# Designed miniproteins, single chains, continued (2), part 38

Each design is a single chain, and the fold is of that chain. pLDDT is the mean over its residues in the fold that is shown.

## One batch from the design tools (miniprotein)

Design m5299
Fold by ESMFold2-Fast:
Structure m5299 (fold): chain A 97 residues (1-97)
Amino acid sequence: MEEIKVEKVSDDHLVTTVTLPDGTVVEIEVIREGDTITIKITVTGDIEKAKEIADALIEGAKQSAKATYGDNVKIDIDVDVDEEAGKVTVEITISPA
C-alpha cells in the first residue's frame, strides 16, 4: 500500500508525503525564500530504515544542488534523530555561493 500526497501551500512552499507499504512515512517540505531553498525531510518508522532513507535523500539533494548551481553551491545540513519516536528530521539549506 503506497500513498503519495502532494500539497502546494503556495508557489514557494510544497509538501510531499509518501507512505510506504511497511507504514514508513516520508514527508518532504520545500520552501523557497529568495535565492535560498530549504528542504525539510521527516522520516517516521523503523529507525534504521528511517536513517537509510534520510541518508539517500540527503545525497540526492546534494547531487541535485551541485548540478543546478555548480560545485560552489553552499549546502548546510542539520540532522536530528529521535530513536524513541522512530523519527529522523533533516533540514537542508541550499544557497548560491
Scores: mean pLDDT 81

Design m5300
Fold by ESMFold2-Fast:
Structure m5300 (fold): chain A 63 residues (1-63)
Amino acid sequence: DAQAYYDKGVAAFKAGDLETAIAHFRKALELDPSHEKAGLHLGYLLALLGRVDEANAVGKRMK
């Protein structure tokens, strides 16, 4: 479920595996578009990595 993917994303982020964290947060948000924590983490990481168009798309999906 969405929460399980969010938890996996947090674990990957703590390990410094940013691409794996992004993939898991993206999956969590696909399963639950209202999962604000997954959306915020995904948007932050995408912006941090310079993937601004993808970060903007996350914000647009949550609005």
Scores: mean pLDDT 77

Design m5301
Fold by ESMFold2-Fast:
Structure m5301 (fold): chain A 58 residues (1-58)
Amino acid sequence: GGARAAEAAERAAREGDGAAALTAAHQSKMLVEQGLGTEEEARRAEEAAREGLRASGQ
C-alpha cells in the first residue's frame, strides 16, 4: 500500500540511495492513482526522494 511505499522512500533516503527513494516515490504516486494509497503518503514519499537525491548527489 501507499504507506509502505512512503516508508520505503524515507528509508532509502536515509541510507543515501536517491535512486531507490525516487522509485518508491513513483510507486506511491501510482498507488494513489489506483485508489490504493493517499495523496499525503505520495507527498511524503516525494519529499523523501528529493532529500535522498540531494544527499546522494544524483
Scores: mean pLDDT 78

Design m5302
Fold by ESMFold2-Fast:
Structure m5302 (fold): chain A 79 residues (1-79)
Amino acid sequence: MLEELLKEAKEAIEKKDKVKLLVTISKVYQAWLNGEISQEEFEEFLDEVLELIKKYFPEEAAIWEAMKRRLIEQARKES
Protein backbone atom coordinates (compact mmCIF):
# COMPACT_ATOMS: atom_id res chain seq x y z
CA MET A 1 0.00 0.00 0.00
CA LEU A 2 2.44 2.71 1.12
CA GLU A 3 4.92 1.81 -1.67
CA GLU A 4 2.09 2.05 -4.24
CA LEU A 5 1.01 5.45 -2.86
CA LEU A 6 4.62 6.70 -2.97
CA LYS A 7 4.80 5.57 -6.63
CA GLU A 8 1.54 7.45 -7.37
CA ALA A 9 2.95 10.59 -5.69
CA LYS A 10 6.17 10.38 -7.75
CA GLU A 11 4.17 9.96 -10.99
CA ALA A 12 1.95 12.94 -10.05
CA ILE A 13 5.03 15.12 -9.44
CA GLU A 14 6.60 14.06 -12.78
CA LYS A 15 3.31 14.78 -14.64
CA LYS A 16 2.83 18.09 -12.75
CA ASP A 17 -0.60 16.83 -11.61
CA LYS A 18 -1.14 18.72 -8.33
CA VAL A 19 -4.68 17.33 -7.89
CA LYS A 20 -3.45 13.71 -8.09
CA LEU A 21 -0.58 14.53 -5.70
CA LEU A 22 -2.99 16.06 -3.14
CA VAL A 23 -5.37 13.07 -3.49
CA THR A 24 -2.45 10.67 -2.92
CA ILE A 25 -1.25 12.61 0.16
CA SER A 26 -4.86 12.57 1.45
CA LYS A 27 -4.97 8.75 1.02
CA VAL A 28 -1.74 8.35 3.03
CA TYR A 29 -3.09 10.70 5.73
CA GLN A 30 -6.31 8.62 5.93
CA ALA A 31 -4.22 5.41 6.16
CA TRP A 32 -2.38 6.94 9.15
CA LEU A 33 -5.68 8.02 10.80
CA ASN A 34 -7.08 4.48 10.29
CA GLY A 35 -3.98 2.93 11.90
CA GLU A 36 -2.91 1.19 8.65
CA ILE A 37 0.52 2.92 8.74
CA SER A 38 2.65 4.26 11.59
CA GLN A 39 3.38 7.93 12.26
CA GLU A 40 7.01 7.20 11.29
CA GLU A 41 5.94 5.76 7.90
CA PHE A 42 3.68 8.80 7.31
CA GLU A 43 6.52 11.24 8.11
CA GLU A 44 8.95 9.28 5.86
CA PHE A 45 6.42 9.44 2.99
CA LEU A 46 6.11 13.23 3.35
CA ASP A 47 9.92 13.56 3.51
CA GLU A 48 10.35 11.64 0.21
CA VAL A 49 7.60 13.67 -1.51
CA LEU A 50 9.15 16.98 -0.37
CA GLU A 51 12.64 15.96 -1.60
CA LEU A 52 11.16 15.24 -5.06
CA ILE A 53 9.30 18.58 -5.06
CA LYS A 54 12.54 20.40 -4.12
CA LYS A 55 14.28 18.63 -7.03
CA TYR A 56 11.59 19.04 -9.71
CA PHE A 57 9.74 22.22 -8.55
CA PRO A 58 12.14 24.24 -6.35
CA GLU A 59 10.03 27.43 -6.61
CA GLU A 60 7.07 25.63 -4.95
CA ALA A 61 9.16 23.86 -2.28
CA ALA A 62 8.39 26.42 0.47
CA ILE A 63 4.60 25.92 0.12
CA TRP A 64 4.89 22.11 0.16
CA GLU A 65 7.35 22.21 3.08
CA ALA A 66 4.84 24.31 5.08
CA MET A 67 2.07 21.79 4.26
CA LYS A 68 4.32 18.86 5.29
CA ARG A 69 5.19 20.62 8.59
CA ARG A 70 1.49 21.16 9.40
CA LEU A 71 0.59 17.52 8.61
CA ILE A 72 3.46 16.21 10.78
CA GLU A 73 2.45 18.54 13.67
CA GLN A 74 -1.11 17.16 13.47
CA ALA A 75 0.23 13.57 13.41
CA ARG A 76 2.42 14.17 16.47
CA LYS A 77 -0.41 15.88 18.37
CA GLU A 78 -2.64 12.79 17.93
CA SER A 79 0.12 10.30 18.94
Scores: mean pLDDT 77

Design m5303
Fold by ESMFold2-Fast:
Structure m5303 (fold): chain A 98 residues (1-98)
Amino acid sequence: SEDEQKKRKTLQEMMQIGHQASLISIEWARQQNTPESREKARALMDKVNDIVSQGIKDLQSGADPDDVLKKFKEAVLEELEKVDPEVAKKTEEEIKKL
């Protein structure tokens, strides 16, 4: 059905966003080259994984895919901004390409 295709596309976009957030966070931590930055990147990856898991649950529960994707993007960018505004900005630029 069209609904199942839309859910699949939303799931793929959430996974791609989560992956990009992880890559950008790892690169940021490497550039900072401190134990603190590595711990922040790990904690951030754990939070992003939790946000992905929640988005999947919301989709499975019958929430509107557009609403799920919007909340997902906002939640991920909020957590990235708390770590570093530049990490959030780079991730937002990658999101716009999807």
Scores: mean pLDDT 85

Design m5304
Fold by ESMFold2-Fast:
Structure m5304 (fold): chain A 95 residues (1-95)
Amino acid sequence: MSTLEQRKKVAEELLKRMDELIKALIEYLEKEGIEIESVEITYKEVDGLKVLSVRIKTKDNEEYDIPIGIDPENEKAKEAAEKLIEALKEYKKKK
């Protein structure tokens, strides 16, 4: 049986793991020398479900869609998408 404290701790751990995954992605892009042309939020509707994704377009015309979550009204999914976009924009400016 989960307490309110346990539920909060699980949510915090999930966000922390998400930050670690974002960091790993940026390190991978830097190691491979991948140059980013643009980053945007995209929405796709599948059977009435709105999927929030972050689209990365590289200068060599590769596109990567990273699904963040279902339902763009989910605050955690929005926070994750914003953190990823900010990190990617910082990476682009650094180069």
Scores: mean pLDDT 69

Design m5305
Fold by ESMFold2-Fast:
Structure m5305 (fold): chain A 91 residues (1-91)
Amino acid sequence: MISGPLRELTEEERETLKKYKEELEKLNLPSAEPYIEAIDTLLATKEVSQELLDLFLKSMELQIEILKAEQVSEEEAVKVVQEEAEKLAKE
């Protein structure tokens, strides 16, 4: 037990992880699937270190912001392509 104290997730920490999972699922991006699996794995873990959990939560918050930006960019790209295709297809 030299690697720091292990403890159970608090209810607030579980709620935060579930919220991140829901936000990732709402993005409907294949790139989000590994992060959803990581959250499920952490929720199934009996004990976690405070340091590891803090790093994971901070990393997850950043990754969600990156994926949200990716989704917006993808939606905008699809819209531009669709508008161009409509101009070409509608004679």
Scores: mean pLDDT 73

Design m5306
Fold by ESMFold2-Fast:
Structure m5306 (fold): chain A 79 residues (1-79)
Amino acid sequence: SAQIDELIKKIVELAKKAGLSQEQIDEIVKNVNETVKDPSKFYIQALRIMSIMVEAKVSPEQAKEISKLFKEILKIAEK
């Protein structure tokens, strides 16, 4: 949906500001899109995204903002 696409765009912009590589950003987008296809796997996809953010040394504040957007995507992807 257009709303999910805009939220993904915001996640990408925040990840770029946090200093993530293009490869790390692409992996986060992949994990978000897999959640859109199967919302029941949100927990495992959230752990994968958190792992990438920890490795990239994303601050707790930046991680919280990305997490908030990902939860908004989940709410739209659910029934």
Scores: mean pLDDT 86

Design m5307
Fold by ESMFold2-Fast:
Structure m5307 (fold): chain A 75 residues (1-75)
Amino acid sequence: MSEIIRKVKEVAIEAAREGKSNDEILKLVEETLREGKASQETIDAVVFAVGSLLEASKTVEEFELRLDDLELGLS
């Protein structure tokens, strides 16, 4: 579980640095979770959480800090 969440964080941050849209970032997060064999409930929850953090963040650095907090707060 910890490895897949770390990979999700890495993929999301890199996509944000590349200037991808929120929708594109969320699609990459979903694909990463599916490759990691996450449950549908876990996929839905993580995609929703990452989407909320993207909307709250004004910079990639702020998004990275919020993702760190989410990784620790899952729960």
Scores: mean pLDDT 77

Design m5308
Fold by ESMFold2-Fast:
Structure m5308 (fold): chain A 120 residues (1-120)
Amino acid sequence: SEESKKRLREQALKYLEETIKLYKEIYEETKESNPELAELMKEAIKDEEEVKKKIQDESVSTEEQLKYAAEVEKEHVKKLEELIEKLKEKGEDTSLAEKALTEEYKALIGYEIALELLEE
């Protein structure tokens, strides 16, 4: 229903704002100690703000909004997994990168579940 779609958008926007805040915090903590993670967080923040704009665009279908969000999260998961492997090979701390990866997995699962619910 339209009411269910509205609630899904409101929940997605709230989650996006919390995720952007977390990524800004990780960026500030890592910009000197882990420049590669900091740059990835900067890119992720920009991408999440673009997802937020698309979710707020009433001319875009809820399905297209969620598909776009899911694809963004898939790209972030891949980049974070690649960075974590690189950091492990260097013997560097992975804890903040793994925290970011956990949030990206939660977002991806959330968007995929929402897409399945729209098809039912």
Scores: mean pLDDT 83

Design m5309
Fold by ESMFold2-Fast:
Structure m5309 (fold): chain A 77 residues (1-77)
Amino acid sequence: SNVQQAQDHINQAQSYLDQAKNSSDPQVAIGYLRQAQYHVDQALSYARKAGNSSLISQADSLTDEINSLFTSVVRQM
């Protein structure tokens, strides 16, 4: 279902975001953040198709976290 696809992609995005946060190497962190961005974009697409406001909100919050960490990591380069 669209709900299950959204949840699976949210879970994957969160996992990659956590790996980025735990990386001491900015280049490795950027790699994980790009993977997190891919999965959160997929999650948002499926959440919108499902019309599930909770999943849309979760994906939006995750997008904000990914973007904040991208900005922080790039400033370290």
Scores: mean pLDDT 90

Design m5310
Fold by ESMFold2-Fast:
Structure m5310 (fold): chain A 59 residues (1-59)
Amino acid sequence: MKKDKPLTLEDIYNIDKIIEFAKKNGKVTLEQVKKELGFTPSKEAIDYIEEKYGIKIEE
């Protein structure tokens, strides 16, 4: 069986917010996420979003 990346409930919530923001703005940066959404996403959340949704999150 495959091992999934260890995502917390907070990671899932943060992923949803980032995806919604990206749908509105096309692209997102970590700085925009910190400023507009008020949190710093985990590396696991960033990797998941980029791999599954094709959304590039820039530093």
Scores: mean pLDDT 72

Design m5311
Fold by ESMFold2-Fast:
Structure m5311 (fold): chain A 79 residues (1-79)
Amino acid sequence: SSAEKIAQATKQIEELAPLLSSPDELQRLQAMIQLIEIYNSLSEEQLEQLPPEHRALLVYVVESESLETLRERIAQLQA
């Protein structure tokens, strides 16, 4: 259901948000990728049903970074 999807996304965002401040660059980049994937998994209507702070975080990450750039940076760090 839509409500279950929103609840799951909310929980995942709460778990990922602290990782954006991690001293480990790889952990930060992986958290950003997961947040963008959450954004892409939700419809516009479902995004509007998220808590405003959670929605703002997803929008911020999507506007700041692309999946391509983040994946390239992870590959560089693991080489």
Scores: mean pLDDT 88

Design m5312
Fold by ESMFold2-Fast:
Structure m5312 (fold): chain A 87 residues (1-87)
Amino acid sequence: MIEVTVKLVDTKTGKVLGEVKSLLGAKKKGDSFLLSADKGEKGENVEGKESAVVFSAEAFWATKKSESYTAQTNDPNLKTVFETKEL
């Protein structure tokens, strides 16, 4: 089973704007997460900037619990960073 951390990062500052963790296994359907950058750091609003990331995962090998990951963004100034941990 794989723990996946998906971070939404500003490409100009390297600042993490959002984070989601999920526990993915070869038996699960592809998990999709919507990350929003509508609110910047704690207490801050990013007015006029709508940014969303869709993370999708596919189970590849049940015995190895290996998975493929994709992410899509609607803002070219943002990127996704994946961190994976096998459990």
Scores: mean pLDDT 48

Design m5313
Fold by ESMFold2-Fast:
Structure m5313 (fold): chain A 76 residues (1-76)
Amino acid sequence: SEQVEQGVEALRELGRRAADRVAEVIGEEAGREVGRRMFDAADLFRQDPQAGLQRGGEIMSEAMRLIEQALAEKAA
């Protein structure tokens, strides 16, 4: 249970950082959406750690691709 709570907090912190970066590069609305989805993944991790990690990983991969595309467009 202690390890699960640490995992939840780690996913929430990762989500906050991802939301901040997405908001900076893409926009505040997109950042809020990523943060909310990551917090939902953290709550899922509490119930099912494997499913929560998989969902969190998918959200982070999508966010990273969007950031990469936005940065490439700004550099062109």
Scores: mean pLDDT 86

Design m5314
Fold by ESMFold2-Fast:
Structure m5314 (fold): chain A 89 residues (1-89)
Amino acid sequence: SAEEKLRRLYELLERGSELIEELADAIRKGAPKEEILKLIEEAIKTLEEAKELAEETEGLSEELREQLIAALEGAIEQLKKLKEKIEKE
């Protein structure tokens, strides 16, 4: 149902936010490179799943869907750039 898909989308967005907060804390504390990379990969995967679900969910207005997809694409791109920089260090 549209309601179930919208709930799953919100759950993925909340998880993505939590992973980004955990990533920021890990970087601030100087966590091992492997731990930071794992958090980035989990955040990317979660946001990519949220983007796919946002594209499929009919319960969103067209404007809200477009804005959400653009925001998710931007966040994913920034995380991928961060991953590449950390992998080179």
Scores: mean pLDDT 87

Design m5315
Fold by ESMFold2-Fast:
Structure m5315 (fold): chain A 75 residues (1-75)
Amino acid sequence: MSDKEIKKIAEEALKKLEDQSGAYLAANPDISPEELIAKVNKLYEEAIKEAKEKLKKLGIDASEEEIKKAMQEAA
């Protein structure tokens, strides 16, 4: 069932995004709110792309919107 695979990959992508965002903030304690938001947005877009590629390797052609929705539902 493709929905279960999408959910699993989306949950993994969200956890990776949270870990990377936290690590970046810890490494850059003087970062501005604007710079942090820009960095998190870039990490979020990369997480969606990585999730899409992982799903493609499983034979699942999920849209970026489906992945985004699954990540939002996992949050």
Scores: mean pLDDT 80

Design m5316
Fold by ESMFold2-Fast:
Structure m5316 (fold): chain A 99 residues (1-99)
Amino acid sequence: GVEEAREVVEEAREILRENVAGPLTEEALAELRERLARARALAEQGDLEAAARAAALELALEYAEEEGKMATEEAIEEAAKKLLEFAEEARKKREEEAK
């Protein structure tokens, strides 16, 4: 449900907060925004992995703008994996309930 989705999002935020690469720069912020735009474009075409990556990049951008810090690339990738696993499980449950 909605609560389970919130828990996974908070886990993703914790991964980003625990793995800091350094201070926010204008160049890093611009790169995050460009990567988010590309991931969103792929997600609109039905790419579930791209949708998870877009969500992770949105959380990384929020963290960077709020705290003035950059999460590592590895942390963003781990957050994306957590979000993708949740999305895949939710899809499987819907398919099972449709039987």
Scores: mean pLDDT 81

Design m5317
Fold by ESMFold2-Fast:
Structure m5317 (fold): chain A 74 residues (1-74)
Amino acid sequence: SLEELKKEFIRLTEEDPEVGERILRAKSVEEMVKLLREKGLEKHAKEVAELSPEQLGELLNAIRSRLRELEEEK
């Protein structure tokens, strides 16, 4: 589900904030998929490719919010 995927990407962002930042900087879904595959996250790459634009927006907002929180904790 989208909610489970959001939680998984939030966890990923907590473990590796640089990955979260690179996902947000990607200019296309294809760039995000390539990034995730380079990191060995083939399941995440496949799931992202299947998202609607609206679902992708929700996922990116979740990552952005968590990155902001992590930056404020430094």
Scores: mean pLDDT 81

Design m5318
Fold by ESMFold2-Fast:
Structure m5318 (fold): chain A 63 residues (1-63)
Amino acid sequence: DDLDRATEEFSKLSNDQKAEFLRHLAETGDPQEAARRSGSDSVSEAVRGLSPDQAVEALNRSI
């Protein structure tokens, strides 16, 4: 499922990158742009079509 794929990609990020993702998500409201700004094109692809809430859920599952 899309959430499982996003969770797998988030699990590959450092804690600093995860924190940057959340900061950029708060600024943009766009999970794909937040992921790109945090330095992960693979996460950006994995969160395509997810809402901000779904992207946060996927990140939380990766911990």
Scores: mean pLDDT 83

Design m5319
Fold by ESMFold2-Fast:
Structure m5319 (fold): chain A 67 residues (1-67)
Amino acid sequence: MEEFPELLGKPVVEAARELRKRGYKEPIFIDGVVDKDGSLPPGTVAETPRVDPETGSVEIKYVSKVE
């Protein structure tokens, strides 16, 4: 399992773009709670992204920075 601590606290979209630039597949949101537009609420930051070794996909959880 590969982790990217330098992406912790970044917006999920920015973290996903950086991971694609490094050759990883699009991230899979574990809880699936994105806006209807596919965006996250303001103030939401990425938890430490990780690579699923079975699928090669990156999994990103997100948390509210305020709560």
Scores: mean pLDDT 55

Design m5320
Fold by ESMFold2-Fast:
Structure m5320 (fold): chain A 100 residues (1-100)
Amino acid sequence: SMEELVKILETMKKNVEDIIKKLEEGKISVDEAKTLLLNAAHETLELAKKHNFPEELVEEIEKVYKELLEAIGNKASKEEVIKVAERLIEVIEKMIKYVK
């Protein structure tokens, strides 16, 4: 199951990277990107809690999730959304390192 968990995390990272790329290329709107990233952050948070990741990592994911919720409520720029998405990637990379 650890090998399967790594594959899930790598797939989640790739999905976030794909959202950023599509947003940068104008293939999706900022509002669509915010919704997709909020869903990705929520799935990352649930996975971290389910597999008993360190509290510090859970707190980092919760911070990203809250920032994405705030971005949906406000007129966040493309650049602001990309920065939050990049922080989500960093946390997923920390999760991958923790399980490897």
Scores: mean pLDDT 86

Design m5321
Fold by ESMFold2-Fast:
Structure m5321 (fold): chain A 80 residues (1-80)
Amino acid sequence: MLTDEQKNEIIKQLKEALNLLKQGQIEAAKAKLENALEIAEKSGDTDLVAMLKSILEALDSGNIEEAQKKIEDLIKLLQS
């Protein structure tokens, strides 16, 4: 289960990734998402790992708008 500290760090990485995508900095955004993925994997949250991998796959496929939407939806989920 995610600690509050791990959850807050993931939210921070996701917000930074979203900002980088809006600036067209795709590789920098991927690095932020990979940081979030590492935290999720260490926590054992398999649903969160799957969601983060889905975002990375959207970016690898060039579906930037889909990746942005998934990041925004995930931030909302984690903040509820």
Scores: mean pLDDT 88

Design m5322
Fold by ESMFold2-Fast:
Structure m5322 (fold): chain A 98 residues (1-98)
Amino acid sequence: MEKAEELKKRADELFQKGVELMKQGKYTEAAKYFEEAANLYIEAGKLDPSKAAEFYRQASIFYEMAARAYRKAGDTEKAQKYEEKSVEFYQKALELEK
């Protein structure tokens, strides 16, 4: 779907900005970019069910990156939250591949 592809493109751009922020030591800001990228991939998966497994797998990776960024920032509570979200969407992706 054209709209799902647009969301994916925006998410990929946000992910790249997050990576740049990580290199600058701006960990809390980087984590927010990774969160937004993950959320856009989840929305894309809902709009294009044929690619939902792929998109949810990518969202899982982005949530893992957010968790790592929050851990570097010293925000253990948010790090745990996004580690749990990473596992959730990885499991959802596996279920869709049954």
Scores: mean pLDDT 88

Design m5323
Fold by ESMFold2-Fast:
Structure m5323 (fold): chain A 55 residues (1-55)
Amino acid sequence: AQAKLNYAEAMREILEKQITDEEEIRAIGEKYGLSQEQIDELIAFNKKVLEHLAK
């Protein structure tokens, strides 16, 4: 439960602040205690969101 909440909060911060830099996303993920796999998932998700915003 806590790990899922941390993931959701990290994703929200990335989207609300429109963070696009991979290193900054990794730093946010580490701040919320996410695993490397979860951080990679956030980066992939952010890339897809940016593709939609470019349209």
Scores: mean pLDDT 76

Design m5324
Fold by ESMFold2-Fast:
Structure m5324 (fold): chain A 117 residues (1-117)
Amino acid sequence: SAMEKAEEGAREAKEGGKKGKEGGKSNTEEDARKGGLENAKGGSRNAEAAEYAGTPEGGLIAAEGGKENTEGGTENAIGGGKAGRSGALSGTGGAIAGIGAAVTAGIAAGTEEAFKL
């Protein structure tokens, strides 16, 4: 079922990436926060799927999902970061910006390792 987990993770990452992009484009702290949470969830599932991918096909699916999630996370992290840095009540916005950056870095590292052999 490693393949099933990789496929599910990639799907969730893709969905999270789409929601992250929507949140970032809104340029509101609340929308960016919600988009970031969804993206972080997708990224976590994609990372889990990649760790359980035992086949080349599973690895490619996980990498594709990770790329889409990374794009969404980057857009949302930028939006959340701006909102967090400007607001006195920035706790959640700042945390989401940090999560987005961590997820992006983790996916990039995981993808690089997957293609390094």
Scores: mean pLDDT 48

Design m5325
Fold by ESMFold2-Fast:
Structure m5325 (fold): chain A 72 residues (1-72)
Amino acid sequence: MKILTDEQIDAAGEAMRKAGASEEVVEEVVEWARKNRMTPTELGLKAQELAGPEVARAATRAVWRVEAAEAA
């Protein structure tokens, strides 16, 4: 299972902001993911815990879009 890249983590953070998450929540999720070498699933679960399922879906979709762009 691939660990999130810095680009994927940044994309997830930006998607969370656009979905209405507070800056403090975005910073907490982004810092946690960078420090702990998280997978996309783990990032999505943390985002859901702090900001709810819509923000978690936005973050996970952003990670998936970066993966798809790299694979194309």
Scores: mean pLDDT 79

Design m5326
Fold by ESMFold2-Fast:
Structure m5326 (fold): chain A 61 residues (1-61)
Amino acid sequence: RIPPATRERIRALIEEHRDDKSLTARQIAEATGASRSAAELVLQEYNAELARKKRAELKAK
C-alpha cells in the first residue's frame, strides 16, 4: 500500500513528464525515493485514468 504523500509525489512527476514516453517506473522510484513497485502501480493507475478521461473528452465534443 502506497502512502498518500508518496502517491502525490509520483503523480506530480508523471504529470511533469507526461509527454516523455521514455519515463519508467525505475526513474520515478529514483526521483521520489519510492519503491519500484509503488512507482509502477501509480504509473499504471495514472495511465488508465488518463485513457478514461481522454475518451470522455472526445465524446463530449
Scores: mean pLDDT 72

Design m5327
Fold by ESMFold2-Fast:
Structure m5327 (fold): chain A 73 residues (1-73)
Amino acid sequence: MGTEEGLAAVLATTPGAEPRVEAIVEEHREELSAAASVEELMDTLDRLGVPDELRGPVIALAVYRGLVPADEF
């Protein structure tokens, strides 16, 4: 139910991904925050070359940090 709970669960199932996920979100904060929908966010991740296995964690962290509105997800 909580975005932080979902983030914790995803990171727990993707060992070693946390530092990479945090780096992607911090480096691309402006691009991620410009996405108005999950579809635009997915397109942004594709353009940034984010691997499929990291897209879920990146989305969860972006929502958790308020870069993307939780209302859209």
Scores: mean pLDDT 69

Design m5328
Fold by ESMFold2-Fast:
Structure m5328 (fold): chain A 70 residues (1-70)
Amino acid sequence: SSSLQEKIAQLQQLLEQEERDAKRTEELLREMVENNADPLLINLYKIVLGSTRFVIERIRKKLEELQKEL
């Protein structure tokens, strides 16, 4: 249905945004490690990255379920 296609499009947009955010956090984390940043800050950003990756996985699973309904 058109409503289902709209939901899929919205989730795809959210997935792309979360993937961009994850990539930026990965790049920042790499720079922090290379510059010998505070280990506490490095660990906090690792937690943030892990959280973002968890959200990405959940969006991907929901998209797979919705796409099977088409």
Scores: mean pLDDT 88

Design m5329
Fold by ESMFold2-Fast:
Formats: sequence, structure tokens, C-alpha cells
Structure m5329 (fold): chain A 72 residues (1-72)
Amino acid sequence: SSRIDRIKKMIEENERSRRDLEREIEELRAKAKAEGKTDDVDIQLKIDLLEIMKNGTEVVIERMKKRLKELE
């Protein structure tokens, strides 16, 4: 059904966003380590914000998967 298809699409979009955020966090951590800037406040703040955004996508995925199971 179109409703189920819309939920599946939103899950896929959020899973893609989560993977992109994970990669960006890893790249920032690797760069900080390579440059000896692991204690850099600006880098830590950016990582913290990306972690919060990633957590947001995980909450959305979990709730939508629960809704999808209710419709199956």
C-alpha cells in the first residue's frame, strides 16, 4: 500500500542519513587524531552535534519500524 511504501521510504532515507553522519564523525575523529587536535573544543563540539543528529535518526527509524510492524 502507499502508506506502507511511504513509511519504508522514510526508514530508508533516515538509515542513509545515519550512515552519512557515522562516516562524518569517523572522518572528524581521524582528522583530529592525525593533526594532534583531539582536545580541540570546536572539533569536539562538531562531533557532539553530529552524534545528537545521529541519535535523532535512530529514534525516527525505531518508531517507524514499530509502526510498520503494526501495519503488517
Scores: mean pLDDT 88

Design m5330
Fold by ESMFold2-Fast:
Structure m5330 (fold): chain A 73 residues (1-73)
Amino acid sequence: LQAEIDALQRQADGYEAGAETARILAAEFKAKGPEYAPMAQRYEETADKLAEKARALRDQAAALKQQAADAAA
């Protein structure tokens, strides 16, 4: 169980790092000018999707922790 929770948290950390990188790239392209707006938008969309995946994985980890606590009661 703990190994599964740890794996989900590591995956979530990875997606969060990817989202942060995508946000930085989006900001850099946006700063370059309106001609780069489509690229900036694509990175913003990528960041949102990666953040959503990270949230789902953290929710799964929390559910497993709750199941373990309930089983110990």
Scores: mean pLDDT 83

Design m5331
Fold by ESMFold2-Fast:
Structure m5331 (fold): chain A 84 residues (1-84)
Amino acid sequence: SLEEAYKEIVKIAAEVFLDPNATKEDVLKAMEKMREIAEKYFPDVAEEIKKLIEQAKNLSVEEGKDLLLKATQRFAVAVEEKKK
């Protein structure tokens, strides 16, 4: 369901964002999982996340975590806009 997808994205984001030892690969893998989930419900959001992933490849881990949070927020807004 869309609600389960949202919970999964939040869980993925929290596990990486709150881990002070998270590597750049951990951030990129988390964002890619978010993109795959988003593609099932909001293909336009998935394309935006794909662009954020490409940006994150050339940035620090901390900057990558900021983009991870941005990806999470974009999906959250799309979920809320679709809710009754």
Scores: mean pLDDT 85

Design m5332
Fold by ESMFold2-Fast:
Structure m5332 (fold): chain A 98 residues (1-98)
Amino acid sequence: SLEDRARAESAASSAMGRRLSEGKAPETTPEEARELTREEGLRRFGREPDEESLELAGEGATESARVARGGEVGESGRVAREVARKLREIGDELQAEL
């Protein structure tokens, strides 16, 4: 089961990596992540991951999407967002001057 779990995690990571590059990862549902993981697992390893492994991989992929979204990111994520906001405000002020 450890090998099946590792394969499912690898497939989920690969699927979510593609979603992140497309900017769609934050909107990925647990069900969609599970389907993508199953499809990627079949493609890469020629075997369907176990139901338990799929559930764990789906949860992991969903949590990764949440972290990327910044919803449950720690204090560093909030600071990064605030800095981005201030930089935009400075840019708008500079454009208003010229």
Scores: mean pLDDT 57

Design m5333
Fold by ESMFold2-Fast:
Structure m5333 (fold): chain A 77 residues (1-77)
Amino acid sequence: MEAEEKAKKYEKEAQTLVARGDYRGAADSFEKAGELYIEAGNKEKAAHFYLQAARFAVRAGDTPRAVRFGAKASELL
């Protein structure tokens, strides 16, 4: 499976987790999507998914991870 196809799978999983109120799981899945888009060479999509990971890390109460994800997204832009 190509990295971009795996990233799309994690994006869909993250959306399902958001709908269930599992913000920690959603942040983890968005982080995986971002990592896979870096592997695929798509920095713009990677930055987008790191920002989503940061957003849901905040909602999960994980401020340190949110700061790291935001910094990663900024470096990719």
Scores: mean pLDDT 85

